# Designed miniproteins, single chains: the designs that were tried, part 79

Each design is a single chain, and the fold is of that chain. pLDDT is the mean over its residues in the fold that is shown.

## One batch from the design tools (miniprotein)

Design m2890
Fold by ESMFold2-Fast:
Structure m2890 (fold): chain A 55 residues (1-55)
Amino acid sequence: SLVRELAERVRPQEKPTPEGVAEEMWLLWAGVEAAIGTELSDEELERLLAALEKA
């Protein structure tokens, strides 16, 4: 799927330096992939929700 290809290309663009910033970026990537709805388990979604609530 085209949408997935774009997400894949954006995700592994560069490696961030500080962990603080990387944490937010990681959530962004995970959210985008979840939105595309590839093959995520219920537990994975629960983890994402917990992380967002924690943030």
Scores: mean pLDDT 56

Design m2891
Fold by ESMFold2-Fast:
Structure m2891 (fold): chain A 60 residues (1-60)
Amino acid sequence: MTREELRRAIEAVEKLLENPQYKEQAKEALDSVIRALEKADPETQAELRPRVEELRKKIE
């Protein structure tokens, strides 16, 4: 997965979290993003990890 694809996936999770009805879908999408991020290059991980951690806290 490219850095741009990961950014778009994170944005999709943020969008889903705007509606409480999609909380479970957002959680599953975030889990997929976390797994993809751990396989990404160190620079991509450093850039996107803080955003992912903020989303984890918003979900629980």
Scores: mean pLDDT 80

Design m2892
Fold by ESMFold2-Fast:
Structure m2892 (fold): chain A 66 residues (1-66)
Amino acid sequence: AQSTADDVYQTLLELGMPEEEAKKVAEQVKAALEAGDLQRALDIINEALKKAGVEQGARLTAPEAA
């Protein structure tokens, strides 16, 4: 959860997303991962990247490897 949520927060800030929005996204990602809702976490990340203007097929996978 830490690596994914922290990375998302930093990435969104670097993309110019307001700190409040970036924190909201990171918080939701962390909460979803801690709740075991990997699909929600991934969806939140992808939506946030798109809102930040990163529409280049950048899709983050779940933090757990198969």
Scores: mean pLDDT 69

Design m2893
Fold by ESMFold2-Fast:
Structure m2893 (fold): chain A 75 residues (1-75)
Amino acid sequence: MEEAKKLFEEGRKALLNGDDQRAVELFEKAIELAPDSPLAVEAYTLLASAYGRLGDFDKAIEYRKKAEELAKKLQ
């Protein structure tokens, strides 16, 4: 869990620096380490944002839906 949080925070920093491709990689790794977690909900949301910035709107929509579905599952 600590490693997933570190990857998630690095991903957020990558987004702030405009390194959207690196943010995608970091959020994907964070989700792999903590797939059914509140952290994964946030990571899917930011992954959707990163793909939107990269112009991949289909993946942006897909990951936003995954975030919403996982958030409902964790209630």
Scores: mean pLDDT 86

Design m2894
Fold by ESMFold2-Fast:
Structure m2894 (fold): chain A 78 residues (1-78)
Amino acid sequence: MLEEVKENARKMAEDLIKNKSEEEIREILENMIDLVRAGKLTPLQLEALRAFAEVLLEKGVNTELVQELLELIDEQEA
């Protein structure tokens, strides 16, 4: 279900913040941006990625890249 996918994405974001450096998270975000730009993600995957990105914004982690990622998701959903 969509809610379970979003909850799992939020937990993944929290786990990354706890276990990864800011530089490692930046590399992960850059890879996610590339995947969104490639246009290969499903609507469900885009919503999961949005939930993930929102957690990073709430925690103030790599906010510039997170905002870029959210903008790209909005473009793909338009």
Scores: mean pLDDT 82

Design m2895
Fold by ESMFold2-Fast:
Structure m2895 (fold): chain A 66 residues (1-66)
Amino acid sequence: MEIELEEVDGLIKAIARKGDEVYEVYAPSEELAKELAKLAIEKGGEEAKELVELSKMAFQRKVAQQ
């Protein structure tokens, strides 16, 4: 399992890779981004994709509202 962190538009983007699975999550802090990325890998499949979309909606939309 690999977790890569990147700063994008004031947010932390965590890219989690496990085998053929890749999930991207967004959070306002590195710690939260890592936790969400670990959760996505742990859950897998559709539940992980739902978590990814929720993180985008919750955090990217907040930045756009400022």
Scores: mean pLDDT 73

Design m2896
Fold by ESMFold2-Fast:
Structure m2896 (fold): chain A 73 residues (1-73)
Amino acid sequence: KEKLEELVKKYEKILEINPDNVFALTNLGLAYYELEDYEKAIEYFKKVLEINPDSTVAKKMLEEAKKRIEEKK
């Protein structure tokens, strides 16, 4: 949806300035998850965990995205 696409563009711009911005990386992962682009969601959550290994949200969402790929519809 248009709102999610706008959020993606916003956070991509933030990452051009600060590529290690955990907030932007997490929100991009969540936005791609909502867009059902689980592979991109996984990539962003992995980056969050490289920077902040204690991120409970990133760990949980990474497993949820992996589960969605395994549960082929």
Scores: mean pLDDT 80

Design m2897
Fold by ESMFold2-Fast:
Structure m2897 (fold): chain A 97 residues (1-97)
Amino acid sequence: SEEAERLLEEAEELIEEAEEYIKEGKLKEALEKIEEAIRLAARALELGADRERVRELLERAIRLAKEVMEKAGDDRELILRAIGLILRAIGELFELE
């Protein structure tokens, strides 16, 4: 659907923004963008978005959240939030069966 395509494009843009925030050391802002991208990707999937594009987006989200964990140092809140987002994305990948 046109709505599914728009949501997926928006999620892809959010993932690109998250990557730039990580490069800038803005890890909290990066996680906020990753969380929104996962949410939009899940909604796009419900509306019949391309499953391969959704899978690639969720895999990118997992990789970026892992990078946040590696860069978070001793910030336990950021680490736990990143773990939570990784688990959420894995759950969405399971729905792609």
Scores: mean pLDDT 89

Design m2898
Fold by ESMFold2-Fast:
Structure m2898 (fold): chain A 99 residues (1-99)
Amino acid sequence: SEEELKKLLEKAREYIEKAKEALKKGDVEKAIEYAKKALEYAEEAARLAKNEEARELILEAEAYLTFAEAYYSLGDEEKAKEYVEKAIELLEKALEILE
């Protein structure tokens, strides 16, 4: 459904903006949490659209968020932040393709 796709894209964008705001405040834990929610909505949007290019970007973003979580758990907040930023960039590119 076009309406379902639009709602998923709106939710993904909402959580991307929340993740960016969390990064600006130095809240890396919240940035990871919000980026993961954006990832979930983006994955569902890509499935509905059946867009392979967007799916590939989303899978790469998922890998970067896994690295972000790992570095954060080790106390390396700087590397965790860098991987969250990379994941957000890929998610934004995927959403642009899906629009």
Scores: mean pLDDT 90

Design m2899
Fold by ESMFold2-Fast:
Structure m2899 (fold): chain A 60 residues (1-60)
Amino acid sequence: APVRAVAVEDVVARTPDELTLRKGDEVLVLDEGGEAMWLVRRLATGEEGYVPRFALEPVP
């Protein structure tokens, strides 16, 4: 099942493949196989992109 997570800090996209998040944004983790980045989907908008792992807290 996809893992839910919440942004614990603001994240600004540095490339077109990255996603900008505001602290408190809920995401679905689609792929956690990256070295430092996870592919996520923002629940509010459906936008997808890579976000640093340290900026996310998994939610059960």
Scores: mean pLDDT 80

Design m2900
Fold by ESMFold2-Fast:
Structure m2900 (fold): chain A 56 residues (1-56)
Amino acid sequence: SLRELINRLIALKLRIIGLELELERTTDPEEKARLEEEIARLKKEIEELEKEIEEL
C-alpha cells in the first residue's frame, strides 16, 4: 500500500541521517568508506521506492 511505502521511505531517510552524523564523527578512512557505501546503497533503495510511489 502507499502508506507502507511512505513509512519505509521515512525509515530509510532517518537511517541515512544517522549514518551521515556517524560519518561526520569518523576519522578512520576504512570506516568512512564503509559508511559511504552503506549510505549510497540506502539512497538507491529510496530512489526505487520513490519510483514505485510515483507509479501509483
Scores: mean pLDDT 85

Design m2901
Fold by ESMFold2-Fast:
Structure m2901 (fold): chain A 99 residues (1-99)
Amino acid sequence: MEMEELKEFQKKVLERARKIMEERLRELEERRLALAARYGIAPAVVRSSDDAELLALLREQGFSEEELRAFREELLRLAVEELEAAVRAVVEAKEELKE
C-alpha cells in the first residue's frame, strides 16, 4: 500500500521538528538550572537528578512545605512549556517542509 511515502514524509517532519525542539530544550534546561540555582542547587546535581530527587534534596536542606510547593509549581510550568514547544516545533516543521 501507499503508506510508505507518508511514513517517509512523517519521518522527515519529525526529524526537523526534533532539531527545532533540541534548541528549545536547551533553553528550557538553562531555565531549569537557573531555577535550581535560586534554591542553592549546583548545576551538576540538577543535571544528574530528576524533579523528585531535587524536591527531596531541598526538603533535606530544611526548605518549608510552602517553598517546596512553589519549586514544584515552577518545575511543572517548565514541563508545560516543553510540551507547548514540542507542539510548535511540529507545526513549524510541517510549514517549513511544505514551503
Scores: mean pLDDT 78

Design m2902
Fold by ESMFold2-Fast:
Structure m2902 (fold): chain A 86 residues (1-86)
Amino acid sequence: MKVVLTFRGLTEEQKEELLAYAEELRKRGYDVEVKVEGDTVTITIGNASVEEMIGEALRAIGLGLDGYEVEVKIEGDTLTITVDLS
């Protein structure tokens, strides 16, 4: 399954944590692509367990799901999760 995690409205510290998380995933053998655009970070994982990747990404930036706008979309073999921290 392909997982796309999009985080918007990030601080510089939160961006650094997500980039560190993505690098750790690559070191563990995951197929990871990262895109940074301003205060938005998108992490694409081609060979992921959905629940593990979501939990780890949220932990990396110290977020719970309470109080943030979260959009979840499943289309075919792709799960997209968008978190807006604005």
Scores: mean pLDDT 72

Design m2903
Fold by ESMFold2-Fast:
Structure m2903 (fold): chain A 62 residues (1-62)
Amino acid sequence: VDPKVLEAETLEALGLMAYSVGDYETAIKQLEEAKKLAEESPEARKLVPRIEEELKKIKEEM
């Protein structure tokens, strides 16, 4: 398992947790970092569409 998959998933989880408490700024920063890491690995890259949809949803609510 590529360590970048776990790292990207961890940042995604932290971003969604920030969103759940209304911290949209932190949520976007964490999800953008997760997307960047996911793009660096072929295994983690499959997470990119999901993270992009999460970012779109949060930005739409701001």
Scores: mean pLDDT 82

Design m2904
Fold by ESMFold2-Fast:
Structure m2904 (fold): chain A 67 residues (1-67)
Amino acid sequence: NADEYLKRGKEALEQGNYEEAVKYFEEAIKLDPNNAEAYSLLGKAYEKLGDTEKAIQYFEKAAALRK
């Protein structure tokens, strides 16, 4: 389920496995497209990968979902 993918993505993010974290958060979003936390974490993963434009896009999506 989405919670399992979020958990695995967070673990990957903490371990510095940023590409793996992106994959887990993308799967979480496929199962729950309105999960603001998943978009925030995906933004953080892209920020760590140096993809600033994607990071901003996903942070903005997370903010919109919390409004």
Scores: mean pLDDT 85

Design m2905
Fold by ESMFold2-Fast:
Structure m2905 (fold): chain A 89 residues (1-89)
Amino acid sequence: EKKKLLEEALEHLDEAAKAAQAGDYDTAIEHAEKAAELARKAGAEKAAELAEAAVELIKKAKANPDNVTLQSAALLLLVAARIELERAI
């Protein structure tokens, strides 16, 4: 079960990153929040915290679409969450 939750969280992080790169912030938020939930249930606390931090930056990027630094920071946090999630598998 733990491994399955981690694999599902990983898929959601990949979808969040794709959506964020496309400027689809609502879809990116939905997938990143689901990834954080699944990672936390699996005990991958660091991955969950990084995904939650990415959600907050994506929300800020949605409110400030001209701020490319917020978009880049959000994508970097999603990558960091993915790495922590892969370590937990």
Scores: mean pLDDT 86

Design m2906
Fold by ESMFold2-Fast:
Structure m2906 (fold): chain A 70 residues (1-70)
Amino acid sequence: MIEAVREIIRIATKSGIKDPKVVSLLTAASLLAVAGDDEGAEELLRKAIELVEKLDPEAAREMRKVLEKA
């Protein structure tokens, strides 16, 4: 889970995504993953990807591939 969160953050950064809600969800997912709450982290990552889909569908597609392999 931690590596999936890190890769999703890298995709968001490379795509220039600066939406405060997306950043907050990714930050919270990182904290949950570090705490060992993989289910909570995955739920927040899914919510972040839904918001990214509306901003940048291609970035959201790459993020979904990362999450499917986690």
Scores: mean pLDDT 84

Design m2907
Fold by ESMFold2-Fast:
Formats: C-alpha cells, sequence, structure tokens
Structure m2907 (fold): chain A 67 residues (1-67)
C-alpha cells in the first residue's frame, strides 16, 4: 500500500547510509501515485517537521531526475 511505502521511505531516509539516495530514487521511479505518496509522508509522525520537509523536497527532486 502507499502508506506502507511511505513508512518504508521514511525508514530508508532515517537510516541515512550510502544506499539511501539510490533506494529512494527506485521507489520514486516505480510508484504510480506520487502525490499520494507525498501526502502519506506528510501525515507520518516518524519525522520532525524540518526533516519531513527536507525528505519531501528530496523526493520531488528525485522524481524530476527520473522523468
Amino acid sequence: SIKELAEMITLIYLANDEYTKEKLKEIVKTVKDFDKLLEEVEKSDLLDEEKKKKLIEELKELKKEAE
């Protein structure tokens, strides 16, 4: 589900390892409803507001790179 995908993205982002960007890019490339994905990330309580904003901005940039 999109909600589970958003949770997985948040956990990948929090791991902040050498593979984080590649993993996020693959998810962004394969997700069918990107706007819904961003909405579910925004609803998550796993990140503070500043980190949430940065993650959403990074996901949007990765989506542009994938197009």
Scores: mean pLDDT 81

Design m2908
Fold by ESMFold2-Fast:
Structure m2908 (fold): chain A 105 residues (1-105)
Amino acid sequence: MRPLSREELVEVLEGAKAILRDVLARAKETQDPADIELAVSLLEGVADLLEDYAREHNDPRLLEIARKLREIVAQIRASTDFDEQIALLEKALELVDEAIRYLRE
C-alpha cells in the first residue's frame, strides 16, 4: 500500500479512537476478556501505523508515542487484574488522542 498522508492518518486514528471508546465501555459492562483482547489488537494496529508513518517522515515524537502504546499493550497482556487492564486501556486512549492532536498541529 502507499504511505498514508497526515490527513489520512488522522482519519484512521479518529476511527480507531471511536472503536476503542466503544470497546472500553463494553468491557467495563461485560468484564469479558475477549473485549480486552479486541482493544489490545486494535492498539497494536495503531502502534504499527504510527511507527510506519514516523519512519517515513523521520518523526521521533510519533515513534515515542508508538513505543509507549506498545509498552501499555505489554502491561495489559502481563496483567491478571481487570481494573488494571481498564486503567491501562484508558491511558492508551489518551496516547491515541495525543497523537491526533500532534498531527493536527
Scores: mean pLDDT 86

Design m2909
Fold by ESMFold2-Fast:
Structure m2909 (fold): chain A 57 residues (1-57)
Amino acid sequence: SKERKIAQLEAAKSILEAGIYTEETLETSLSEEERERHIEEMRKAIEELEKEIEELK
């Protein structure tokens, strides 16, 4: 159903938001360049999910 699809996309968005928080707050062995790239990729994925959600509404 449409409602189920929206719920799945919202869940995926929440997971990505948690991923960004983790990359921003935890000390990691990744370079700053690598960390920036991962954060940007996750932000882009969130934007695409937002578009998909709006299309379904």
Scores: mean pLDDT 80

Design m2910
Fold by ESMFold2-Fast:
Structure m2910 (fold): chain A 90 residues (1-90)
Amino acid sequence: DSEDRKLLNEIGQIVQDYRSGEISQEEAKEQLAKIAGRAVKEGRLDVAVASVRALRDLGLDDDEIIKLLQTHGGLSEETARELVRRAREL
């Protein structure tokens, strides 16, 4: 849907801004984790998975991503771990 497209474009823009030096890695991590958390709460699995994959592309391991999803995404540890596993499979 149009909201999924908008969020996917936002993820791409965050990654591009980080790679161009317009934002810090810390800002990119926070923004991506927030999008993932929102996407999970709204049932937007493709967006949530894309955001987790973007975090991995930034060089983060699964434990770091889980912590960010809890701290900035507002997800429980259980939900964050499940999302990270789904992103590996999909």
Scores: mean pLDDT 87

Design m2911
Fold by ESMFold2-Fast:
Structure m2911 (fold): chain A 68 residues (1-68)
Amino acid sequence: EALERARELVETDPREAIRLVQDGAIKGDKEAADILAEAYRRLMAETEPIEHDGARTYPPVGRFPTPP
């Protein structure tokens, strides 16, 4: 089954894992969707080395700007 293969690939090759479970996630398979989300998190963690002081989100908590 592609799902089992994708789980192993999430750590070594998350991109390929995404491709394997993408089809399953479209079908509405909870397991496939879960693996897909996990693979994305792995990629995100690797891509965000700069955010270490609460500046990772574009729409931060400080939404409304202060008056002049």
Scores: mean pLDDT 66

Design m2912
Fold by ESMFold2-Fast:
Structure m2912 (fold): chain A 57 residues (1-57)
Amino acid sequence: SELELVIRLAAKELGVSEEDVRELLANPSEERLQALAEKAGVSVETVERAIAAIRAV
């Protein structure tokens, strides 16, 4: 599906696993958002923007 492709591209861009992205999409929380941002080495704002882009598909 297009959603799976976008999840893969986002995971590759952030340098995290596809599962990390799927878990955040399924169960969003401030703690999970911060944890993924730290793991990816990016700001929370960058992760929020990526998630918003995935949800727009």
Scores: mean pLDDT 83

Design m2913
Fold by ESMFold2-Fast:
Structure m2913 (fold): chain A 64 residues (1-64)
Amino acid sequence: MEELRKALEENSINGRVHATTAVDLLKSQGFSEEEALKIVRPLLGEDGYINVEDLLEAAKKALE
């Protein structure tokens, strides 16, 4: 989770990341594309961006 947080923060603008970037970073942490999309889709803003803290919480819940 520490590496995912770091990567999200490095790729974020004002604490938000684009959905495509979020999926790619989740896949780099061992999630499948289907798993990454399940995490990302409920968190999507109208502009296609996701809050980094919401994404990290959802990823933690998906692991356990």
Scores: mean pLDDT 80

Design m2914
Fold by ESMFold2-Fast:
Structure m2914 (fold): chain A 98 residues (1-98)
Amino acid sequence: VQQGVDALGNGDYDSAIQYYQQAIQQDPNNAQAYNNLGGALMRQGRYDDAIQYYQRSIDIDPNYSGAWLGLSHAYRRQGRDDDSDHYRRRFQQAADRR
């Protein structure tokens, strides 16, 4: 459990990705694991892959505000500002449901 966090903190994103992929294999409905995998992929500059996993996180839990924010950041890094702004608005809507 601690190993994925330590790998991410030390810049070992490959180990973090493997850890979160294992978590998904144990629980395919773990929205947090998909979100965290997206975050690790963002740190590697793998924005297309990050988008797919953030998308899966919100497909499982549409109220998982972190994944909406992750999608906004990923699209902005790709220069897709209209998509980034769309997902930022969705993040705000999800956050307002607390």
Scores: mean pLDDT 78

Design m2915
Fold by ESMFold2-Fast:
Order: structure tokens, then sequence, then C-alpha cells
Structure m2915 (fold): chain A 117 residues (1-117)
């Protein structure tokens, strides 16, 4: 399940991510389902560009959901730093998705810097 990649870190971080995903499913279930299907299709087709695009969109939506839930910026930064380690692992595991993982790490770094402002 593409959403399982977000279920990492501490129990608090996992619970916050689950709440963010639940909010996304409540607000726009069709958009969330479309992104999940796009990610499944990108992985099946080994389409690194489509994977980076859809995964990046999902990351942005999760950050927005966490902010809507009133999660402190410091906690969101910790969640993004934890999630960055998933893509660092993907660089070592998958030659096909290496560039996509590097783009996603860059996106996470950009979101972290924006949250620090």
Amino acid sequence: DPLDLFAVGTEEQKELIAQAIALLREEDPARLDALVQALLQARKNLDAEAFAKSEGELIRLIVEALEKLGVPKEKIIEILETHKRVYEGLIDYSEVFKEAAEELIKLLDELIEELKK
C-alpha cells in the first residue's frame, strides 16, 4: 500500500500521519484514491517520473492536512525528517527510483525550510 511508506517513525508520528490521511479521505476521497492508484501504477510500470510527481503531491497534501489539524511546526518538521530516511533507503534499494527519491528528498528539504519561516 503506497500509504504504508508514511507509517514510519515514533508512535506519535504514525498517529499524526494517520489523522492527516483520515482528514484527506474525509475532505476529498476521490483525490486521495486517484493519487494512491497513480502511485500503484507508477510502481507497476517502473515509472520514476510519475512516482515522483504523485508521491510529491501526496507529501504536500499530508503537510497541509497536518497544519489544518493544528500540529506544531516543530512536530511536522520531525515527521518530514523521519520520512526523508525512507527515500534515503530507496536510493540504496532501487536504481530505477533513485532519481525520484533524490527529487523527493529535495522536496522534503524545501518544505522543512518553508516551515522554519
Scores: mean pLDDT 86

Design m2916
Fold by ESMFold2-Fast:
Structure m2916 (fold): chain A 86 residues (1-86)
Amino acid sequence: SDAESLSAEEIREQRDALIASLGLSREEYKEALVKKAIEAKNNPELVSEETLEKVKEDGKKAIELLEKLNDKEGKAEVEEILKALE
């Protein structure tokens, strides 16, 4: 109902549609989630409290996925973002 919450939800829907249209694999989708978390940190004007909580949740899941992908740099970046959001 809030404009900020609607904006975040719309961005997610557009992101998911773009990922689907590009035919990205599940692994590539996981990488996109990490990139979105980094973007949210770099664009504070787009970040509400609800969005920050969602970014933290998605970031934790992304860390688990990055461990399985053996992406140490990506994992470190997401962990640093989550630490900064505390």
Scores: mean pLDDT 58

Design m2917
Fold by ESMFold2-Fast:
Structure m2917 (fold): chain A 61 residues (1-61)
Amino acid sequence: DLEARIEAIARAARPLSEEVREEVERLGKQALAAHSRGDLATAERLLAEAERLVREGLERQ
């Protein structure tokens, strides 16, 4: 479920900076838009980028 994956990423980003949380939200919205157009490759790339930002942010704490 794409929405559940986006929600999980957003929850994981909660302890991170406002800038990172805003970028994660932006990427999630772009991924939803790409998915609604049938561009599954772009949606996956954008979600992977959001997951990478969260992972890197958590590793720096």
Scores: mean pLDDT 84

Design m2918
Fold by ESMFold2-Fast:
Structure m2918 (fold): chain A 59 residues (1-59)
Amino acid sequence: SALEELQRLGREARELVEQKDYEGAIEKLEEAIRKAAEVSPTLKLVVEKELREVKEQLE
């Protein structure tokens, strides 16, 4: 399901952040935003916020 795929992508993104692979985490979060849009607008906003926070680590 889209929710299960979203949960998997979120887990993978968190693991990449812990490894300081911010570029990899961004790629997973961008995929997660597409999947979250299929589930709910609220979840999409949550993932978009996480993506912005990860992008700030590259600055």
Scores: mean pLDDT 82

Design m2919
Fold by ESMFold2-Fast:
Structure m2919 (fold): chain A 100 residues (1-100)
Amino acid sequence: LSKRLQLEALAALALMIASVARLMLKNKDYPEEAKELIERAAELAEEAARALDAGDVERAVELLEEAAELLREAAKISGDKDVERLAETLRRLAEQAREL
């Protein structure tokens, strides 16, 4: 696949993860601290998608790694395995972006 197509695919995945995080906030009752972390992670994933669209891979990796760490912290606070899985998905996405 072309580098441009790979960047677009990763950007789409980052946006999908942000959407899932926002749906979890709408449909689940989280402690306020966890809720704030999940909201911030969604915003960082959306910013990472914009960085990928701009071809700024290094910035995108930093944003995805920060979002993953925020979700890991939210998972520890909430005990929600779905949040933990979302964190791992963002970590893997950052790893994939780093290989471009």
Scores: mean pLDDT 89

Design m2920
Fold by ESMFold2-Fast:
Structure m2920 (fold): chain A 60 residues (1-60)
Amino acid sequence: KNIEIAEQLIKLGEEAEKEGNYYLASFYYDNASKAYMSAGDYEKAREAYDKSLEAYKKYS
C-alpha cells in the first residue's frame, strides 16, 4: 500500500542525517512512520517514529 513511499522516506531521512540535517531527517522519518501506519505495518511505523525522535533530539 504505502510501504514503497515509507521506504523512500526512510532513505531520504538517512541521506539527511549523512548531511547533518537532523531536522530534515526527523521530518522524513515522521512521515515514513505515518506511511507505515497507513500500510498497517505498526512495527515499522514505531521504528520510524523512534528514529524521528532520535533525529530531533540531535537537532535540539
Scores: mean pLDDT 85

Design m2921
Fold by ESMFold2-Fast:
Structure m2921 (fold): chain A 55 residues (1-55)
Amino acid sequence: MSVDLEQGVKILEEDAKNGVPGAITGLEQVKRAAEKNGDTDIAKKAQEEIEKAKK
C-alpha cells in the first residue's frame, strides 16, 4: 500500500486544476512509480488525471 503515491496523485490533480506548471509531469512520475511498485489502482488513477488535465 503506497499512501504517499495516492496522496501525491490527489495533490497533483488539484495543482493541475489550478494550472500549476509541471503538474502533468508530476502525475506521469507518480504513474511510473506506482507501476514499478505494482500499485495498479494508483497507476490507473494517475493516468485518468493526466487525461483530464489534457482537456
Scores: mean pLDDT 76

Design m2923
Fold by ESMFold2-Fast:
Structure m2923 (fold): chain A 70 residues (1-70)
Amino acid sequence: SEEKEKLERKIQFYKDLLEGFKTLAEAMLRFAERAGLSPEDIARFRKIAENDIQKMEELIQKLEEEYKKV
């Protein structure tokens, strides 16, 4: 159905967004290490990134569960 196709595209968009965010977070962590940021600051940034990744993964899971119902 068209509704199923729209939801599939929405899921793919958030999956691509998550992949992009993971790539950016890894690049920023490498930049921080190269810039000589403290281990504490790097760990703090990593924790923030991990939390945002988890929230996005939870959103994707909810959308996939919705997809199974249509």
Scores: mean pLDDT 87

Design m2924
Fold by ESMFold2-Fast:
Structure m2924 (fold): chain A 57 residues (1-57)
Amino acid sequence: SMMEEIEKMLEEALEAYREGRYEEAEKILDKIMAIVPEEKRMEVLFRFNEGRLEIDS
């Protein structure tokens, strides 16, 4: 499903961020934002920011 693909891409973005590949993480997030339904956009952004903050802790 589209949500399964988005989940996989989000995992890839957070993995790139964890590895210090910040530009790659942002590019993946931009691709997610281009395909995600408007009503899910805030949820995806929140989850990415949560993951990012946990990595930075």
Scores: mean pLDDT 83

Design m2925
Fold by ESMFold2-Fast:
Structure m2925 (fold): chain A 57 residues (1-57)
Amino acid sequence: GEPNLEKIESNPELLELYIEALRFGLEHMDPSAEEHRARLEEELKRLEAKLEELKKK
């Protein structure tokens, strides 16, 4: 099924794997998809900040 985003965002290991998957997708994304790439980069920045907060605990 679809990944549960709330569960992913509350678990540092799952969040780290999700971030890596998004980075892989971004690196292999068609260069003509500039708006999609920009949106994904903003999402990655948000998720990386959340991962750092989880790691502080």
Scores: mean pLDDT 75

Design m2926
Fold by ESMFold2-Fast:
Formats: sequence, structure tokens, C-alpha cells
Structure m2926 (fold): chain A 95 residues (1-95)
Amino acid sequence: MSEEEKKEKALSLIDEVAAEVARYMAENQDDIEKVTAAALVLMQLSVIKIGLENGMSLEEVAESLRNIAEFARKHGMEDVAEKIEEAAKEIEKLS
């Protein structure tokens, strides 16, 4: 697999996580704490995507995703945290 193909796969995995976070926000619209935490997760995912496009390594991306997963778990977003951790593992396998 080329370095370009690895980056495209990493971006796709991050987009799948972002879609799950957006779904979580929609399902929890009446809980301001959950919506705020989910919005912060989406913001951090966007920063990682920009970083990946600007030379961030796949190892750094995986580490950053694990930090976001810990944040999500602390805010009661266990399914989101699990999805982020799975994405981090897949990206780490690419590096």
C-alpha cells in the first residue's frame, strides 16, 4: 500500500468516526453536556484531519485519536470512544 493510499484510508476512518459523533449529537440534542462534549470531539477530529493533510504521521494521528477516545469516555460517550479506539488501531497498523 502506498503512503498516499494509507493517508486516504486514515482520512476515511476519521470520517466514519466523525459521522458516529454527529449521530450521537443528534440523538442527545436535549443534553447540553453531551452535545458540548461531542462538539469538542468533532473539532479535535477536524484538527487531526488538517494535520494529516499537512504531514502529521500516522503514528501521531493514532496517538491523538487515543487521547480523544479518553476524553469521550470521561464524558460518558463509551460507544464513540470504542469507535475512535478501533480507528486508532487500524491507522496504527498502516504505519
Scores: mean pLDDT 86

